# Ledger of designs, part 12: designed miniproteins, single chains, continued (2)

Each design is a single chain, and the fold is of that chain. pLDDT is the mean over its residues in the fold that is shown.

## One batch from the design tools (miniprotein)

Design m4385
Fold by ESMFold2-Fast:
Structure m4385 (fold): chain A 117 residues (1-117)
Amino acid sequence: TLSDEEFVDNVVSKIRKLLPDASEEFIAAIENLLTSLLDAGYPRSTVLAVAAEALYIYQTSSEKAALTLIRMRITALKTNPNLEYLLSRQREQNILNERCDSSKTCSTLKSLLNELS
């Protein structure tokens, strides 16, 4: 089985391939997000779902919006870790169960999850 460090390195490598124009600031923010969620005891499936949300915002809005989302997730993790864990699990289940704002949103997020897996 992969260590958490090897898992993070593999996910970051995949993100670099998906987003070749991404800044080093964005890559560092993603790496910090993945590490923080793993350190908080999140299952790898939930960590990938949170990463997929950030990539979705990068692709559909902007890198700046994705960075804002990452910072908000890290702040929520520090402010109310139990609630943020439950919300992260709920967002993962919403993606898997087709309970997004639109079917296109769920389809894109599932595609990103598969690309990161």
Scores: mean pLDDT 88

Design m4386
Fold by ESMFold2-Fast:
Structure m4386 (fold): chain A 61 residues (1-61)
Amino acid sequence: GSMEEASEAGRAAFEAAKEKFGLSDEQAQRAATMGVLEAQEAGSTSVEAAVKYALEHAAKM
């Protein structure tokens, strides 16, 4: 996907992590970054994939 799609995915993942787990901005940003990177390694730049992986990381924080 494009850089714009990656940016949207990161933003959605950040907001989802904060809403689901009550994380700090720093923790949510870390989870979102990890989620986007895992989604890209899996061959996806979709918002759904980034959110899924970010929430998996957030649950461990």
Scores: mean pLDDT 78

Design m4387
Fold by ESMFold2-Fast:
Order: C-alpha cells, then structure tokens, then sequence
Structure m4387 (fold): chain A 56 residues (1-56)
C-alpha cells in the first residue's frame, strides 16, 4: 500500500503547528523551511521513485 494523501497532509499540518508554536519569527520560519525543504525534497524523490516502480 502506498502513502496516503491524508498522511502527507498530516505531516504538513504538523510543520505548520510547530511553526506556530515557535512564534513565526522570520528566523524560525527560514530555519524550519530550510530543514523541511531538505526533507520534502527527499520525500518527493522517494515518492517519485515509488510511483515509477509501481508503473513499471
């Protein structure tokens, strides 16, 4: 079974909640965004690979 859209959305919401807790300072936003971007890039690549393998 593949990753559900609901689980992906839940992860995004968790990041938003963490940002809210940290107070939305420009520094915190950029820091979290930079770290999340790296994770998002990896998640996207993993999802892309999984999708391509499923189509094979």
Amino acid sequence: HMLSFGELMRRRKRIAERLTKEGFSDEAVERINAEERAWLDEAIEQSKKLYEELKK
Scores: mean pLDDT 65

Design m4388
Fold by ESMFold2-Fast:
Structure m4388 (fold): chain A 116 residues (1-116)
Amino acid sequence: MTLESYLLELAVLDSLMKNHDLSEEEREELEKKKKELEEELEKRLKEYEEELKNTKEEELDAELGEKAAELAYYYALKGKLEKAEEYLKLAEKGEETPMKRIYLASAKELIAANKA
């Protein structure tokens, strides 16, 4: 199971919370599910953050760049624009990959939307 599946489910939950005239119980269930997914995803992303912290920025290659791009996208989804921008800058280093491009494009759109 990929982190992308968690990110997509979080995006769906955010859309549902915005689009639904939710009961209090339904809203609490969505918030609980979001929190559980956030905890799982935070654990995986902390693993990524630890790898990035243990690696010199100048040694950020395609693989680590993808991890940084996923971090940028995740923090942008959470509205943590400062962290999102930090990881966006890190992810911009090194070799371009299709997945990195997708996550960076999504992160940039989310950052712009949050700031707009």
Scores: mean pLDDT 76

Design m4389
Fold by ESMFold2-Fast:
Structure m4389 (fold): chain A 86 residues (1-86)
Amino acid sequence: SQAEFDALVAKAKAMLDEDLALLDELIKASTGKKKEYYQKLKAAAEALKAQIDQLQKNGGSVADLQAAFGAALEKIKAIYEEYEKA
């Protein structure tokens, strides 16, 4: 349980750091609506990373991580839908 939680946190943080680096490059290379879209995705990724850090600090569970990922995925879907409609 603790070993599984620690392994998932480490993997999630590494993936989020890679995603954030990619988003920074996409933000630099884009303008207008597309730039705003990438900025919103970056904010969502940063919020998820901060939530994972709080769970690690406070002794969260694998279920808490799954809930955090699920909420982040729903937020990302909403951001994409807004981008598609505008």
Scores: mean pLDDT 88

Design m4390
Fold by ESMFold2-Fast:
Structure m4390 (fold): chain A 81 residues (1-81)
Amino acid sequence: MKIELEFGENVVHFRIPGKVGAGTLNDIIEKVSVELEKEGAFVDGYAGFAVAQVRYDPAKTSKDKIIAIIESLGYEVVELK
């Protein structure tokens, strides 16, 4: 599938810590996805194991809430334009 990091306003990006392999990346994505699903959001993709893209439903949650969840899990939110 095509992955585009700058797609849409209802997206949040966070940094994948360090140089991680696919297994560690999958563990991070799974952990984040579990918390995001509770708020109507999901991980939509990632690029180069460095940045992950989260999509959320603005009718169910807000950007600020999604950012707070990601930061509470110990990950850094990045702003991509």
Scores: mean pLDDT 70

Design m4391
Fold by ESMFold2-Fast:
Structure m4391 (fold): chain A 74 residues (1-74)
Amino acid sequence: MVEKQLEEAERYLAKMEEAIRNNAPPSVILEYAQAAIEAAQKVLEHPEATEEQKERAQEIIRRVQEALERLGLS
């Protein structure tokens, strides 16, 4: 279900941000980043996803990409 994929994306984004705050290894940060992007992409690909859900998914991808760029990991 779309909502479950969106919740997973938000959960992995939060885990990535927590990992960054705790100076976790780049491998851990990248693992959570990839999981967040994959879950968000599933929302964007879902035919029943609402415009609001797609906007939230795009925002998650944007935040992940911006965080990785600031860390030099993208």
Scores: mean pLDDT 86

Design m4392
Fold by ESMFold2-Fast:
Structure m4392 (fold): chain A 94 residues (1-94)
Amino acid sequence: SEEEQRRRLLAELARHTASALVTGDEKSREKAVELATEIAGPKVGELVGKYIDAFRNKDYERAEQYLRELEELDPRVARAMQAAKESAEATLSL
């Protein structure tokens, strides 16, 4: 049940992050940071916010650096970010 709850939180994180990456919606960004903080602590939450901001500003080099830092701190959150990125890129290409 705890593993299932964590998996659900990671799925919500990916969904809100994808929305923030595509739309720039502040509420989606806030929810992504909140969920990441709940899952892996405030430093990871801060990095998720920075990743979203860098991606939205087309600073893909900095976004990639934040993804690498996230992989070192929490690989599960990093995978959620990667899934959100792939979903956002697919949506923006349509």
Scores: mean pLDDT 88

Design m4393
Fold by ESMFold2-Fast:
Structure m4393 (fold): chain A 91 residues (1-91)
Amino acid sequence: SIEEAKKKVQSGDKKATAEGVKTLAEAAASPDPRLRLEAMRAIREAAQAIAAAGPDVVETALEAVSVAIASGDPEVERAALEAARALLDAI
């Protein structure tokens, strides 16, 4: 679930953060725009934890952002750009 993913990304454990980001990436590819929006907000809020987990986890999060931007939903695109900015500011 997205709630479990939000907890995992903030856990401080690299493996759990990576698993959480993977779940958020799946949500970013969902046909449900609410799940895409929640995934982008979760990545933005967890940007520092994702950066601390390492460049491989940051790369997965940025791939999720790219998928969300490609959705064509303006609200999701705005949230995705905010998530990307937060990730870049955290590294």
Scores: mean pLDDT 85

Design m4394
Fold by ESMFold2-Fast:
Structure m4394 (fold): chain A 60 residues (1-60)
Amino acid sequence: SKLEEALKLGEQVAQIAVQRKVSPAGGQSILDGLRDHFRSQGLSEEEIEELVERVRQLLS
């Protein structure tokens, strides 16, 4: 499903960002980019917010 693929992408992006020790500003840019990408994929705003929040927590 679109939601399952979006979750996998978000988790992969978070893993790479953590391994590369991305700055807080870089992390915010990643979250903004994921929000735009998920919106372009046709996810609802509610689904986008839940996925972005999950990725944000993984970046902490």
Scores: mean pLDDT 83

Design m4395
Fold by ESMFold2-Fast:
Structure m4395 (fold): chain A 90 residues (1-90)
Amino acid sequence: SETSKYANEGAALAIRDFDKAVEKAKELIETDPGKAAAYLGGMGEGLRIQGRMTPEIAEYIRKAAFAAVNGDKEKAKEYLDKLREEYKKL
């Protein structure tokens, strides 16, 4: 499915290049917020597979996805910037 495709892409890119995964998530927030939510879920699974999931990272992924599907694109992107900050602390 489309949802599965975007989730898989998010997981793979989060593992390979986290900064590019964040940039792709921001692009999807602008063009297709539903696909952005699936992609963000995938990013979370990728981080979990790597053992890099923290409560703070999980919270910002959830908040970004929620803001995106509710049409708050700017807030969703702000949460992605905070997600990037939390990732850099690892």
Scores: mean pLDDT 89

Design m4396
Fold by ESMFold2-Fast:
Structure m4396 (fold): chain A 65 residues (1-65)
Amino acid sequence: MAEERQARLDELVDEAVEKVKRGEMTPEQAAGEVARRAHQELGLTDSEVAAVAKRVIDRADEALA
């Protein structure tokens, strides 16, 4: 279901942002990891993957500001 897919996306994004906060990843590395996993696990289109990657970068940048 779309809600379960969104919950999994939110989980991947939150995990990646937490790794950026811990200094384990840059925002760009976190965005790439989430994009790769979302494409592989959830079958996202290229445009959906780009939107998720931007969301990860934006959230990580806000968290580091």
Scores: mean pLDDT 80

Design m4397
Fold by ESMFold2-Fast:
Structure m4397 (fold): chain A 82 residues (1-82)
Amino acid sequence: SMAAKEEAIAALNRVLAKLEEALAAAKSEEEKEKLRVTALGMEKALELLLEGKPMSVIEEVERIARESKSPEEFEKKLKELE
């Protein structure tokens, strides 16, 4: 339903806001890079959810985000899916 989709979007935006706070509080570059990858992965998942992409594609993006150590690695792996 549209209401369920709107609630999912609101929940994802709340998590993204918390990740921005965590990024500001992070003390090491490694922690910052991991948080940046997590945020990028969630932003891409939200985009795909809004586009109506199948859950299998969203799960693949989440896996790539989990396995990536930097934003550059995430973007490179994401392009390989095209």
Scores: mean pLDDT 76

Design m4398
Fold by ESMFold2-Fast:
Structure m4398 (fold): chain A 96 residues (1-96)
Amino acid sequence: MEKEVEELAKKILKEDKDSIRVAVDDERTLHFLMVDKPEVEEFMKLVEELLREQLGVPEVKVERTVVEKPDEKLFLEWVAEKRGLPKELVEKALKE
């Protein structure tokens, strides 16, 4: 299982290195930003299964945001929104 997740992740990242991003908020919710591809959907199902098995908690909160093509600006804006940060901080980070 873990090896299968790693191999699938390598395949997705090889073709599209921005296909999956992850952030954790203060409420322990896992947020995933991902492209709308069958391989990414399969990967997320495996990740959710592993999180349930390893953490032993039926209450693992996982939120998915699906985009056609994520970029660095979209990812930073998305993280800022999930963490309640101003967009102005995202624009400054992109300059540096």
Scores: mean pLDDT 62

Design m4399
Fold by ESMFold2-Fast:
Structure m4399 (fold): chain A 89 residues (1-89)
Amino acid sequence: VAEQVRELVRKAIELAEEAIKKNPDNKLIQEAAKKVIEAGEALLNRDSLKTLELLQEAKKLYEQSKEKSPLLEQAIELLEKALELAGLS
């Protein structure tokens, strides 16, 4: 179970890093993706409260973006699934 959480988090971080690379001129996507990476790292360090706070911040930043990033959307979904599997949401 813990191994499945780590795999989902690693995939989420990877997708968020790709979103940063593919959206160099979109500040909202850049900042949202950075928050997703920080949230994933917090979850790997067992800081679930920080994970939830950072994930909510990432969602708010992404909602303000006029441009969509399928990579960032998938990263957020995977991190939410990791939280559910960990029993934290």
Scores: mean pLDDT 85

Design m4400
Fold by ESMFold2-Fast:
Structure m4400 (fold): chain A 84 residues (1-84)
Amino acid sequence: SNRDILTKYFEESKNPLLRRLALELLGSDLSPEGLFETAKAFLERHPVSEADVPELEELILSLNLPEEQKEELLRLLHKQAAAV
């Protein structure tokens, strides 16, 4: 489940940005819409370095979301990384 995936990232990740994203997603209603909107708002608010991209991409791809929503989040992630 998305809750189990996010709990694992929150507890096991050494990346503070990834841990914060996982925590904020756990605070959502865990619906596809809630997860998408929460992740989108997070990525828009936080600077993302190129070094963070692989781990954030892995988390996004691990979520049980429609492919179109995953692709939009990945597009936003790469846009935010390129802005740094």
Scores: mean pLDDT 83

Design m4401
Fold by ESMFold2-Fast:
Structure m4401 (fold): chain A 100 residues (1-100)
Amino acid sequence: MSVEESLTYYKPPKVIQELLKKEGITKEVVTINEILNAVENYIVKEKLLKKDAPADPDKALYDLSGTLLEKITGKSELTLTELHQAIVDALKQYGTRVAP
């Protein structure tokens, strides 16, 4: 299941397409890994990690307020793990799975 999901292509919803475009990705269909890599690059570029964040990555909160990630997740603050899960959930709910 995990390997098949990593190789599954999706046509992302418009809000995820906007995120991908900001990270230089203009493909019509993308994998979950490509989206998660774009999310990681976006949070680093926009400096979304809170200044008082603990060293534990499972407890470190990211400030998503006013960003495309808030539009995708509906949340203003999430940990990295919660953010990845919310992106995957949004893609499965609002994106279209493309057969190989």
Scores: mean pLDDT 78

Design m4402
Fold by ESMFold2-Fast:
Structure m4402 (fold): chain A 98 residues (1-98)
Amino acid sequence: MRLDERERRAAILWAAFRGELLTDQNLRRLAEALGVSVATVRRLRREIERRTGLNLSELALLPMMEYLGLVDREEVRRRILEALGLTEEDLERAAAIL
């Protein structure tokens, strides 16, 4: 199934939260799963960092910080989704694809 730009952004954000964007080894696997080039994955990765103001390590640490009660999950996640023009439903669909 060919993903649109919104679905691709959601999938790359979900991968970022899982720490899957921290290594180049995972970029090829993600590109294959999404049906896009590695260059497209790198472009979307940079777009997420630019629009959210968070680096990949910070995005990967968010689930652990939420689990430990160090950040308000709803507030931080809402701000990230708004910055990318995404919804919780977009992330749920992305999780089903990946």
Scores: mean pLDDT 77

Design m4403
Fold by ESMFold2-Fast:
Structure m4403 (fold): chain A 91 residues (1-91)
Amino acid sequence: LSEELQKEIDEGVQLISQSVRNVSMRNVSRMPADRQLALAQQEREQGDKYYEQGNYKLASRYYRTASEIAEAVDPALSEEYREQAEKYEAE
């Protein structure tokens, strides 16, 4: 909404992103491929939700997480999510 609120959201997103990367990536790499794809889709859905709310930085972060999860099992889908994250971050 305001510059101060956006800064607080950005700081919160950085902590969430770090936590997801440190914990989820270690756990996700041990999951079956079908489960990894399902998780990537859930992260993408969260990204879509935040984009609709006008929170482009959160939308970008969720798409980056979806890309990272999908990378080992579906590189093409991972690249699509990566491109969408970059597009949202540019807004």
Scores: mean pLDDT 72

Design m4404
Fold by ESMFold2-Fast:
Structure m4404 (fold): chain A 113 residues (1-113)
Amino acid sequence: MEAVEKYEADLAERIRTDPAFREAALQKVRDDIMRIEKNMLRLRNLDTEENLAKAEKRVEQLVEERAARIDALIAAGASPRAILNALLSYSFVGMADHEDRHFAILLEERARK
């Protein structure tokens, strides 16, 4: 849809040109990844202080790698969709099905209220 394409283009342009917006977007991604990592540890009964500290370090590395990938895509003149996918895509393959089912249940419960 043209409206979606314009929204994607405007959002990608802000990521490209507005460092404060880009930092805010990366911070949201950091928070979202950290939440997923903590939930995965809890579901596996591995939510020890040591494992939480390792998860925080892993999340920081993932955010740095994502920022570098976004920089490379911007420098290469990549499409708005490619830039947005690099920002928003998270490779969490191992628990994705379980998290998606749990999230679907929570959405169903919320819709009933």
Scores: mean pLDDT 67

Design m4405
Fold by ESMFold2-Fast:
Structure m4405 (fold): chain A 101 residues (1-101)
Amino acid sequence: MDEIERELQRVEAKVFELWNKDQVSKEEIIELAKEVARVAERFLEKYGDKLSPELQERLRKALAEVKEAIENPDKYSPLELLSLVRRAVDLLRQAYLEIKK
């Protein structure tokens, strides 16, 4: 299995776990956000050139939003942070499927 596919499966599983908890700490979400940002940066570095311009721009914007949330966590509720991270992970999955044609 590709290393990126393993990393993507791991962050997807973590999003699912946190989304289904009755209470989730902001600290847990920020640690996941940091992992998602690292996966997204590596993905763009390795495969960015293979993505459609639209998907590349959407992924860069999602990464920027995740990084802003990591730097300014007090601006977001736990659910808003988790929703932001979930959107970034969903977009990463879409991008990965595009390159695996």
Scores: mean pLDDT 83

Design m4406
Fold by ESMFold2-Fast:
Structure m4406 (fold): chain A 81 residues (1-81)
Amino acid sequence: SEADESLEKAREYGERARRAGREGNVEEAERYAKLGAEYGKKAMEAGDATKGTAGAILANGGATEAALELRKQGLEPAEGG
């Protein structure tokens, strides 16, 4: 289903964001964090609130870890607003 596909993408991009953050790649971390959030939202919009919530948690977890890794290297993560 679209919700299942979106959940998988949200998880994958959240993980990629964390990896990019660990590598100090601000642009890649931002790109993957944004993609993860978009797919988490897409799962929610498909009418599967449980999978949408799971996708958002996975994407936000990856984005948060990415931001922490960037800050440890003296780099600025993107603003969330």
Scores: mean pLDDT 76

Design m4407
Fold by ESMFold2-Fast:
Structure m4407 (fold): chain A 99 residues (1-99)
Amino acid sequence: SMEELKEAALRGVIEGSGGAKELDADKAAEGVEQGGRELGKPMAGRTASALIRLEGKKNGGRVTPEQVAEAIATAAETYGLSPEEAYYMGYQAGKKAAE
């Protein structure tokens, strides 16, 4: 379900970032794009990346873990990703943003 995808993505972002409350949108976008490629689902990664960058433009280049999770869940639903795959994309987004 969309709710399970969103919850999994959010757990990934929180764990990958070490509990950051706010993330650099461009770095988070780079992370989800990498995660999508590693999963063999580059279109999902590119779609989530584009949504994260759009949200960041509204907020001075910054996004919340919840906004990143929403973008990932939307892409995951569109391309038929599992909750584990959504978690992994979130983890890569958070990890990259924490660098």
Scores: mean pLDDT 92

Design m4408
Fold by ESMFold2-Fast:
Structure m4408 (fold): chain A 80 residues (1-80)
Amino acid sequence: SLKDEYLKFLDELYEDIKARLEQVLSPELFAEAKRRIDEVYEEAKQRIESAKTKEEILNVIDEFYKKVQEIVDEALKREE
């Protein structure tokens, strides 16, 4: 289903982001960023699973991207 395709996409994006951050951040900053990303990932996953329309799914994906970009940007600024 469309929902299953977006859940798979979200899972793949989540794993890629974690792998990338682990390579560029110190262990301490990675642990902090991972906790924040884990929280937004679980929230997004639950919201997609509960979504009733394609519009709701797309809005969840958009919000996930924005929140993750904020977390990544802040973590990278703090690394130096």
Scores: mean pLDDT 84

Design m4409
Fold by ESMFold2-Fast:
Structure m4409 (fold): chain A 83 residues (1-83)
Amino acid sequence: GPVMVPFSRLPIRRIALLSSSPFSEPARELAKRLNLPLVEVDSVADLEPTDLLVVVGSEELVQAALAEALRLRRGAMFLGLPV
């Protein structure tokens, strides 16, 4: 199921997507509903402090990205969407 982890109390201003095509659609729909910009990122290291990191992919990808975000202390919130 989806995994949601808050990292800080900062307001979310941008959605950062870590995903491989074709599984980006849930993140695009979320960005549209929240009226927030969506950027694709290659690494957790590219996150801004006010980013919601959305990871769409395998459970292994979701868990690895969560561990890296916690290690680097990047972003405001994590949303993992394992498929």
Scores: mean pLDDT 80

Design m4410
Fold by ESMFold2-Fast:
Structure m4410 (fold): chain A 125 residues (1-125)
Amino acid sequence: SERQEQLALALEAVRQNPGATLEEILSKLSEEQRQKLLEAVSWIKEELKKLTEGYLSDEEAEEVVLKVLELVVKYLNGEISREEMLKLFDDWLYSRGVTDEEKRKKLLEAAEKVAEKIIEELESL
């Protein structure tokens, strides 16, 4: 499907550019690849915002999307377990200044659900 192609490209782009900003990744892609990455990021951001209403700015949601994609890559490659993925995401949130326990738990729950949706889309027929 078109969504699977967009998500596959987003995962590969993040895999090749660990820790890079969206702007830095986009600068290295063709026009067609940029469009697919932006559509994947937009879909993930929309899903994330539905689960975290009021907790994330657009910029913060983008950073969360990129981190979720990075961790999903590691999970799909067999490098980390689902439990390790969640722990790494929690540690990352704390390192970025999300020290509020309730906000961090809400973001963790949202990230887990979004990661599950990404994996399900990639594994669907």
Scores: mean pLDDT 85

Design m4411
Fold by ESMFold2-Fast:
Structure m4411 (fold): chain A 90 residues (1-90)
Amino acid sequence: MTSTSEGVDTNGNRLVATATSVGDTATLTVTTSKAPERLTLVDQDGRFVKTIDNAPEKVTLSGLPAGRYTVSAVFSDGTVASVTVDLRAD
């Protein structure tokens, strides 16, 4: 299963998250319009799964358990773009 979600912050900075599920795990690819100062991945229970400081414009995370995740990118201007990605159908 493949899911794509897109978010835009107040200054037009863009965050696109694409999840591809294989069995009970998934690969998440996060693409931003510019390199964010910080990228965070939070699970459905609000637990921080991954935090990447000075993240590149494209990040690939593999082997994620199926579930709902929130991806947030903090840009150098202090704005935040966030998206919710579903790694399984509800």
Scores: mean pLDDT 77

Design m4412
Fold by ESMFold2-Fast:
Structure m4412 (fold): chain A 66 residues (1-66)
Amino acid sequence: SKKQEEAARLGHEGAVRAGASPKTADLAYQAGLGGYEKGRQKAIEAHRLGDSAGATAAWGAGEYAG
Protein backbone atom coordinates (compact mmCIF):
# COMPACT_ATOMS: atom_id res chain seq x y z
CA SER A 1 0.00 0.00 0.00
CA LYS A 2 1.05 3.66 -0.27
CA LYS A 3 1.21 3.87 3.53
CA GLN A 4 3.58 0.87 3.69
CA GLU A 5 5.79 2.36 0.94
CA GLU A 6 5.92 5.68 2.84
CA ALA A 7 6.64 3.87 6.13
CA ALA A 8 9.48 1.97 4.43
CA ARG A 9 11.03 5.17 3.05
CA LEU A 10 10.68 7.03 6.38
CA GLY A 11 12.08 4.07 8.30
CA HIS A 12 15.14 3.90 6.06
CA GLU A 13 15.72 7.68 6.26
CA GLY A 14 15.24 7.65 10.05
CA ALA A 15 17.72 4.80 10.51
CA VAL A 16 20.33 6.57 8.35
CA ARG A 17 19.87 9.83 10.27
CA ALA A 18 20.26 7.94 13.57
CA GLY A 19 23.61 6.57 12.33
CA ALA A 20 22.47 3.00 11.66
CA SER A 21 24.51 0.75 9.38
CA PRO A 22 23.34 0.27 5.75
CA LYS A 23 22.23 -3.27 6.61
CA THR A 24 20.13 -2.05 9.54
CA ALA A 25 18.69 0.82 7.48
CA ASP A 26 17.58 -1.83 4.96
CA LEU A 27 15.91 -3.76 7.80
CA ALA A 28 13.96 -0.58 8.67
CA TYR A 29 12.87 -0.29 5.02
CA GLN A 30 11.72 -3.94 5.02
CA ALA A 31 9.85 -3.36 8.31
CA GLY A 32 7.80 -0.54 6.77
CA LEU A 33 6.90 -2.63 3.72
CA GLY A 34 5.83 -5.60 5.88
CA GLY A 35 3.62 -3.74 8.33
CA TYR A 36 3.35 -4.41 12.06
CA GLU A 37 4.33 -8.11 12.28
CA LYS A 38 7.26 -7.94 9.83
CA GLY A 39 8.33 -4.66 11.44
CA ARG A 40 8.51 -6.45 14.79
CA GLN A 41 10.57 -9.28 13.29
CA LYS A 42 12.98 -6.88 11.53
CA ALA A 43 13.36 -4.74 14.67
CA ILE A 44 14.34 -7.86 16.65
CA GLU A 45 16.85 -8.77 13.91
CA ALA A 46 18.38 -5.26 14.02
CA HIS A 47 18.56 -5.39 17.82
CA ARG A 48 20.38 -8.75 17.64
CA LEU A 49 22.98 -7.03 15.41
CA GLY A 50 23.60 -4.56 18.27
CA ASP A 51 22.16 -1.58 16.38
CA SER A 52 19.59 0.00 18.71
CA ALA A 53 19.07 3.08 16.49
CA GLY A 54 18.18 0.89 13.52
CA ALA A 55 16.03 -1.37 15.67
CA THR A 56 14.05 1.66 16.90
CA ALA A 57 13.59 2.90 13.32
CA ALA A 58 12.46 -0.55 12.14
CA TRP A 59 9.94 -0.88 14.99
CA GLY A 60 8.52 2.58 14.26
CA ALA A 61 8.26 1.92 10.52
CA GLY A 62 6.38 -1.34 11.10
CA GLU A 63 3.96 0.26 13.56
CA TYR A 64 3.35 3.23 11.25
CA ALA A 65 2.56 0.86 8.34
CA GLY A 66 0.40 -1.48 10.46
Scores: mean pLDDT 71

Design m4413
Fold by ESMFold2-Fast:
Structure m4413 (fold): chain A 82 residues (1-82)
Amino acid sequence: MKRAAETLREMVREMEENREEGVAELVSLGLSEEEARALLEELLEAAREAAERVERGELDAEEALRLVGEAQRAAAARIAAL
């Protein structure tokens, strides 16, 4: 389980490192810079929470990754609805 939490934290780190590129991509799709930043922060928070819950033994790795994937799909659906 710790290895899965480390994978989720690695995802968070990569998202943080590429935040400005992510904002630029979302703005190119029709979001404002403020909306893009809020959406990316929401996804970062979801990933951090999933990592913490895996570390506490509340979720297994597969369940945590599924929840993060659901958050990402919800974000994509909001963008597609623009």
Scores: mean pLDDT 76

Design m4414
Fold by ESMFold2-Fast:
Structure m4414 (fold): chain A 97 residues (1-97)
Amino acid sequence: SPLEEARRVADKAIEEMKKAIEKGDYDAALQTAVRGIGEIVRLAREHGLPLDEVREILDRFYKEAEELAKKMPKEKRDYFLDVLRHARRVALERLEA
């Protein structure tokens, strides 16, 4: 199912972000987050996934990413959260188009 694939993409991205953060590779964690969001949006648009289900997947992803960001140094965390907020806005605009 494309919806199940979107959930797997989110889960895999969170696990890869966690590993990157544990290694102190905050740039890799951010790249993983942005790519994960982009892939979820791509699957949603390609397969016409229900917007409510996709929004739930993205909201859970953002909450988990924000929790992982708490383990980062403050300056890296602030940058990560700013980029994540921008990516969230772009994703929602693309899903509503």
Scores: mean pLDDT 88

Design m4415
Fold by ESMFold2-Fast:
Structure m4415 (fold): chain A 69 residues (1-69)
Amino acid sequence: GGPGARAGGALAARIGGVSAERGYRAAETGMDLRDQPVEEAGRAAAEAGGVSRRVGVGAAGIMKGLDGG
C-alpha cells in the first residue's frame, strides 16, 4: 500500500484490530478443539501480535509527549 492511505488505514486498523481479536479468539478455541497446525497457528498469532504491537507503538509516542509537558 501507499502512504496516502494514512487516515483510512489507521481507522481500519482500529476496527480491524477489535474484530481480529474477537475472530482469533473464537478461531483459536475452535482449532484447539479439533486440530491446531503449528505453522498456520503461528502465522495467525504473528499477524494478531503484529497489529497490536503497531498500535502500542503509537500510544507510546503520546505518553512521551505528556512527559514533556
Scores: mean pLDDT 50

Design m4416
Fold by ESMFold2-Fast:
Structure m4416 (fold): chain A 64 residues (1-64)
Amino acid sequence: MDEELLAFLESIPGVGREKAEAIIEAGYDTLEALKAATVASLMKVPGIGPEEAATILRAAHAHH
């Protein structure tokens, strides 16, 4: 679960490994939790700006 989600997050432009780990540590440790997030809630994760948060949400909703 975490390894597949980590790889997915790392594939998102601007995220990288360290930010992907921070997102998981913040409680977005499943694809479902990530899809339920908002731009505002993702911006609470260290290093995640509004554009990065929007890109993450777009990518999560496009994931099968």
Scores: mean pLDDT 78

Design m4417
Fold by ESMFold2-Fast:
Structure m4417 (fold): chain A 64 residues (1-64)
Amino acid sequence: EKKREELQQQLKLNYNSNETGKRNSQFLADSFSKDSQKVKSYQQQYRLNDEQARRDKEEYEKLK
């Protein structure tokens, strides 16, 4: 079904976007390791992106 294929493509794009966000947040956390407030903020953003990416992957797998 065209709708299923479109949804699969959208979920894949969302997953890739969140994975990129995770890499950026990790890089920033490592770069500002001495600034505890910034590290905490970037770790929080990483967790949010990770959680969303995992949900998108699960939804994608359900459409197989």
Scores: mean pLDDT 76

Design m4418
Fold by ESMFold2-Fast:
Structure m4418 (fold): chain A 74 residues (1-74)
Amino acid sequence: SILDALKTLLENVDKMSKEELYGAAVALRDIAEKLGLTEVAEEIKRFIDNFDSLTPEEARKALKELLEKAIEAV
């Protein structure tokens, strides 16, 4: 299920490179848009727009928070 996929992604965030975190964020944005999670999708877009300014640790923290919001909204 989408929920299981999001939970699996969340479990793997700490193991991801910055490139993998970017790919995960793009995938999460597409999922959020398809599910009509407008607020979460907008937050993910802002995360992507500011991605290059973040350290890997800041990016992991932010992506975890976005994944948790998406999981709660599903």
Scores: mean pLDDT 87

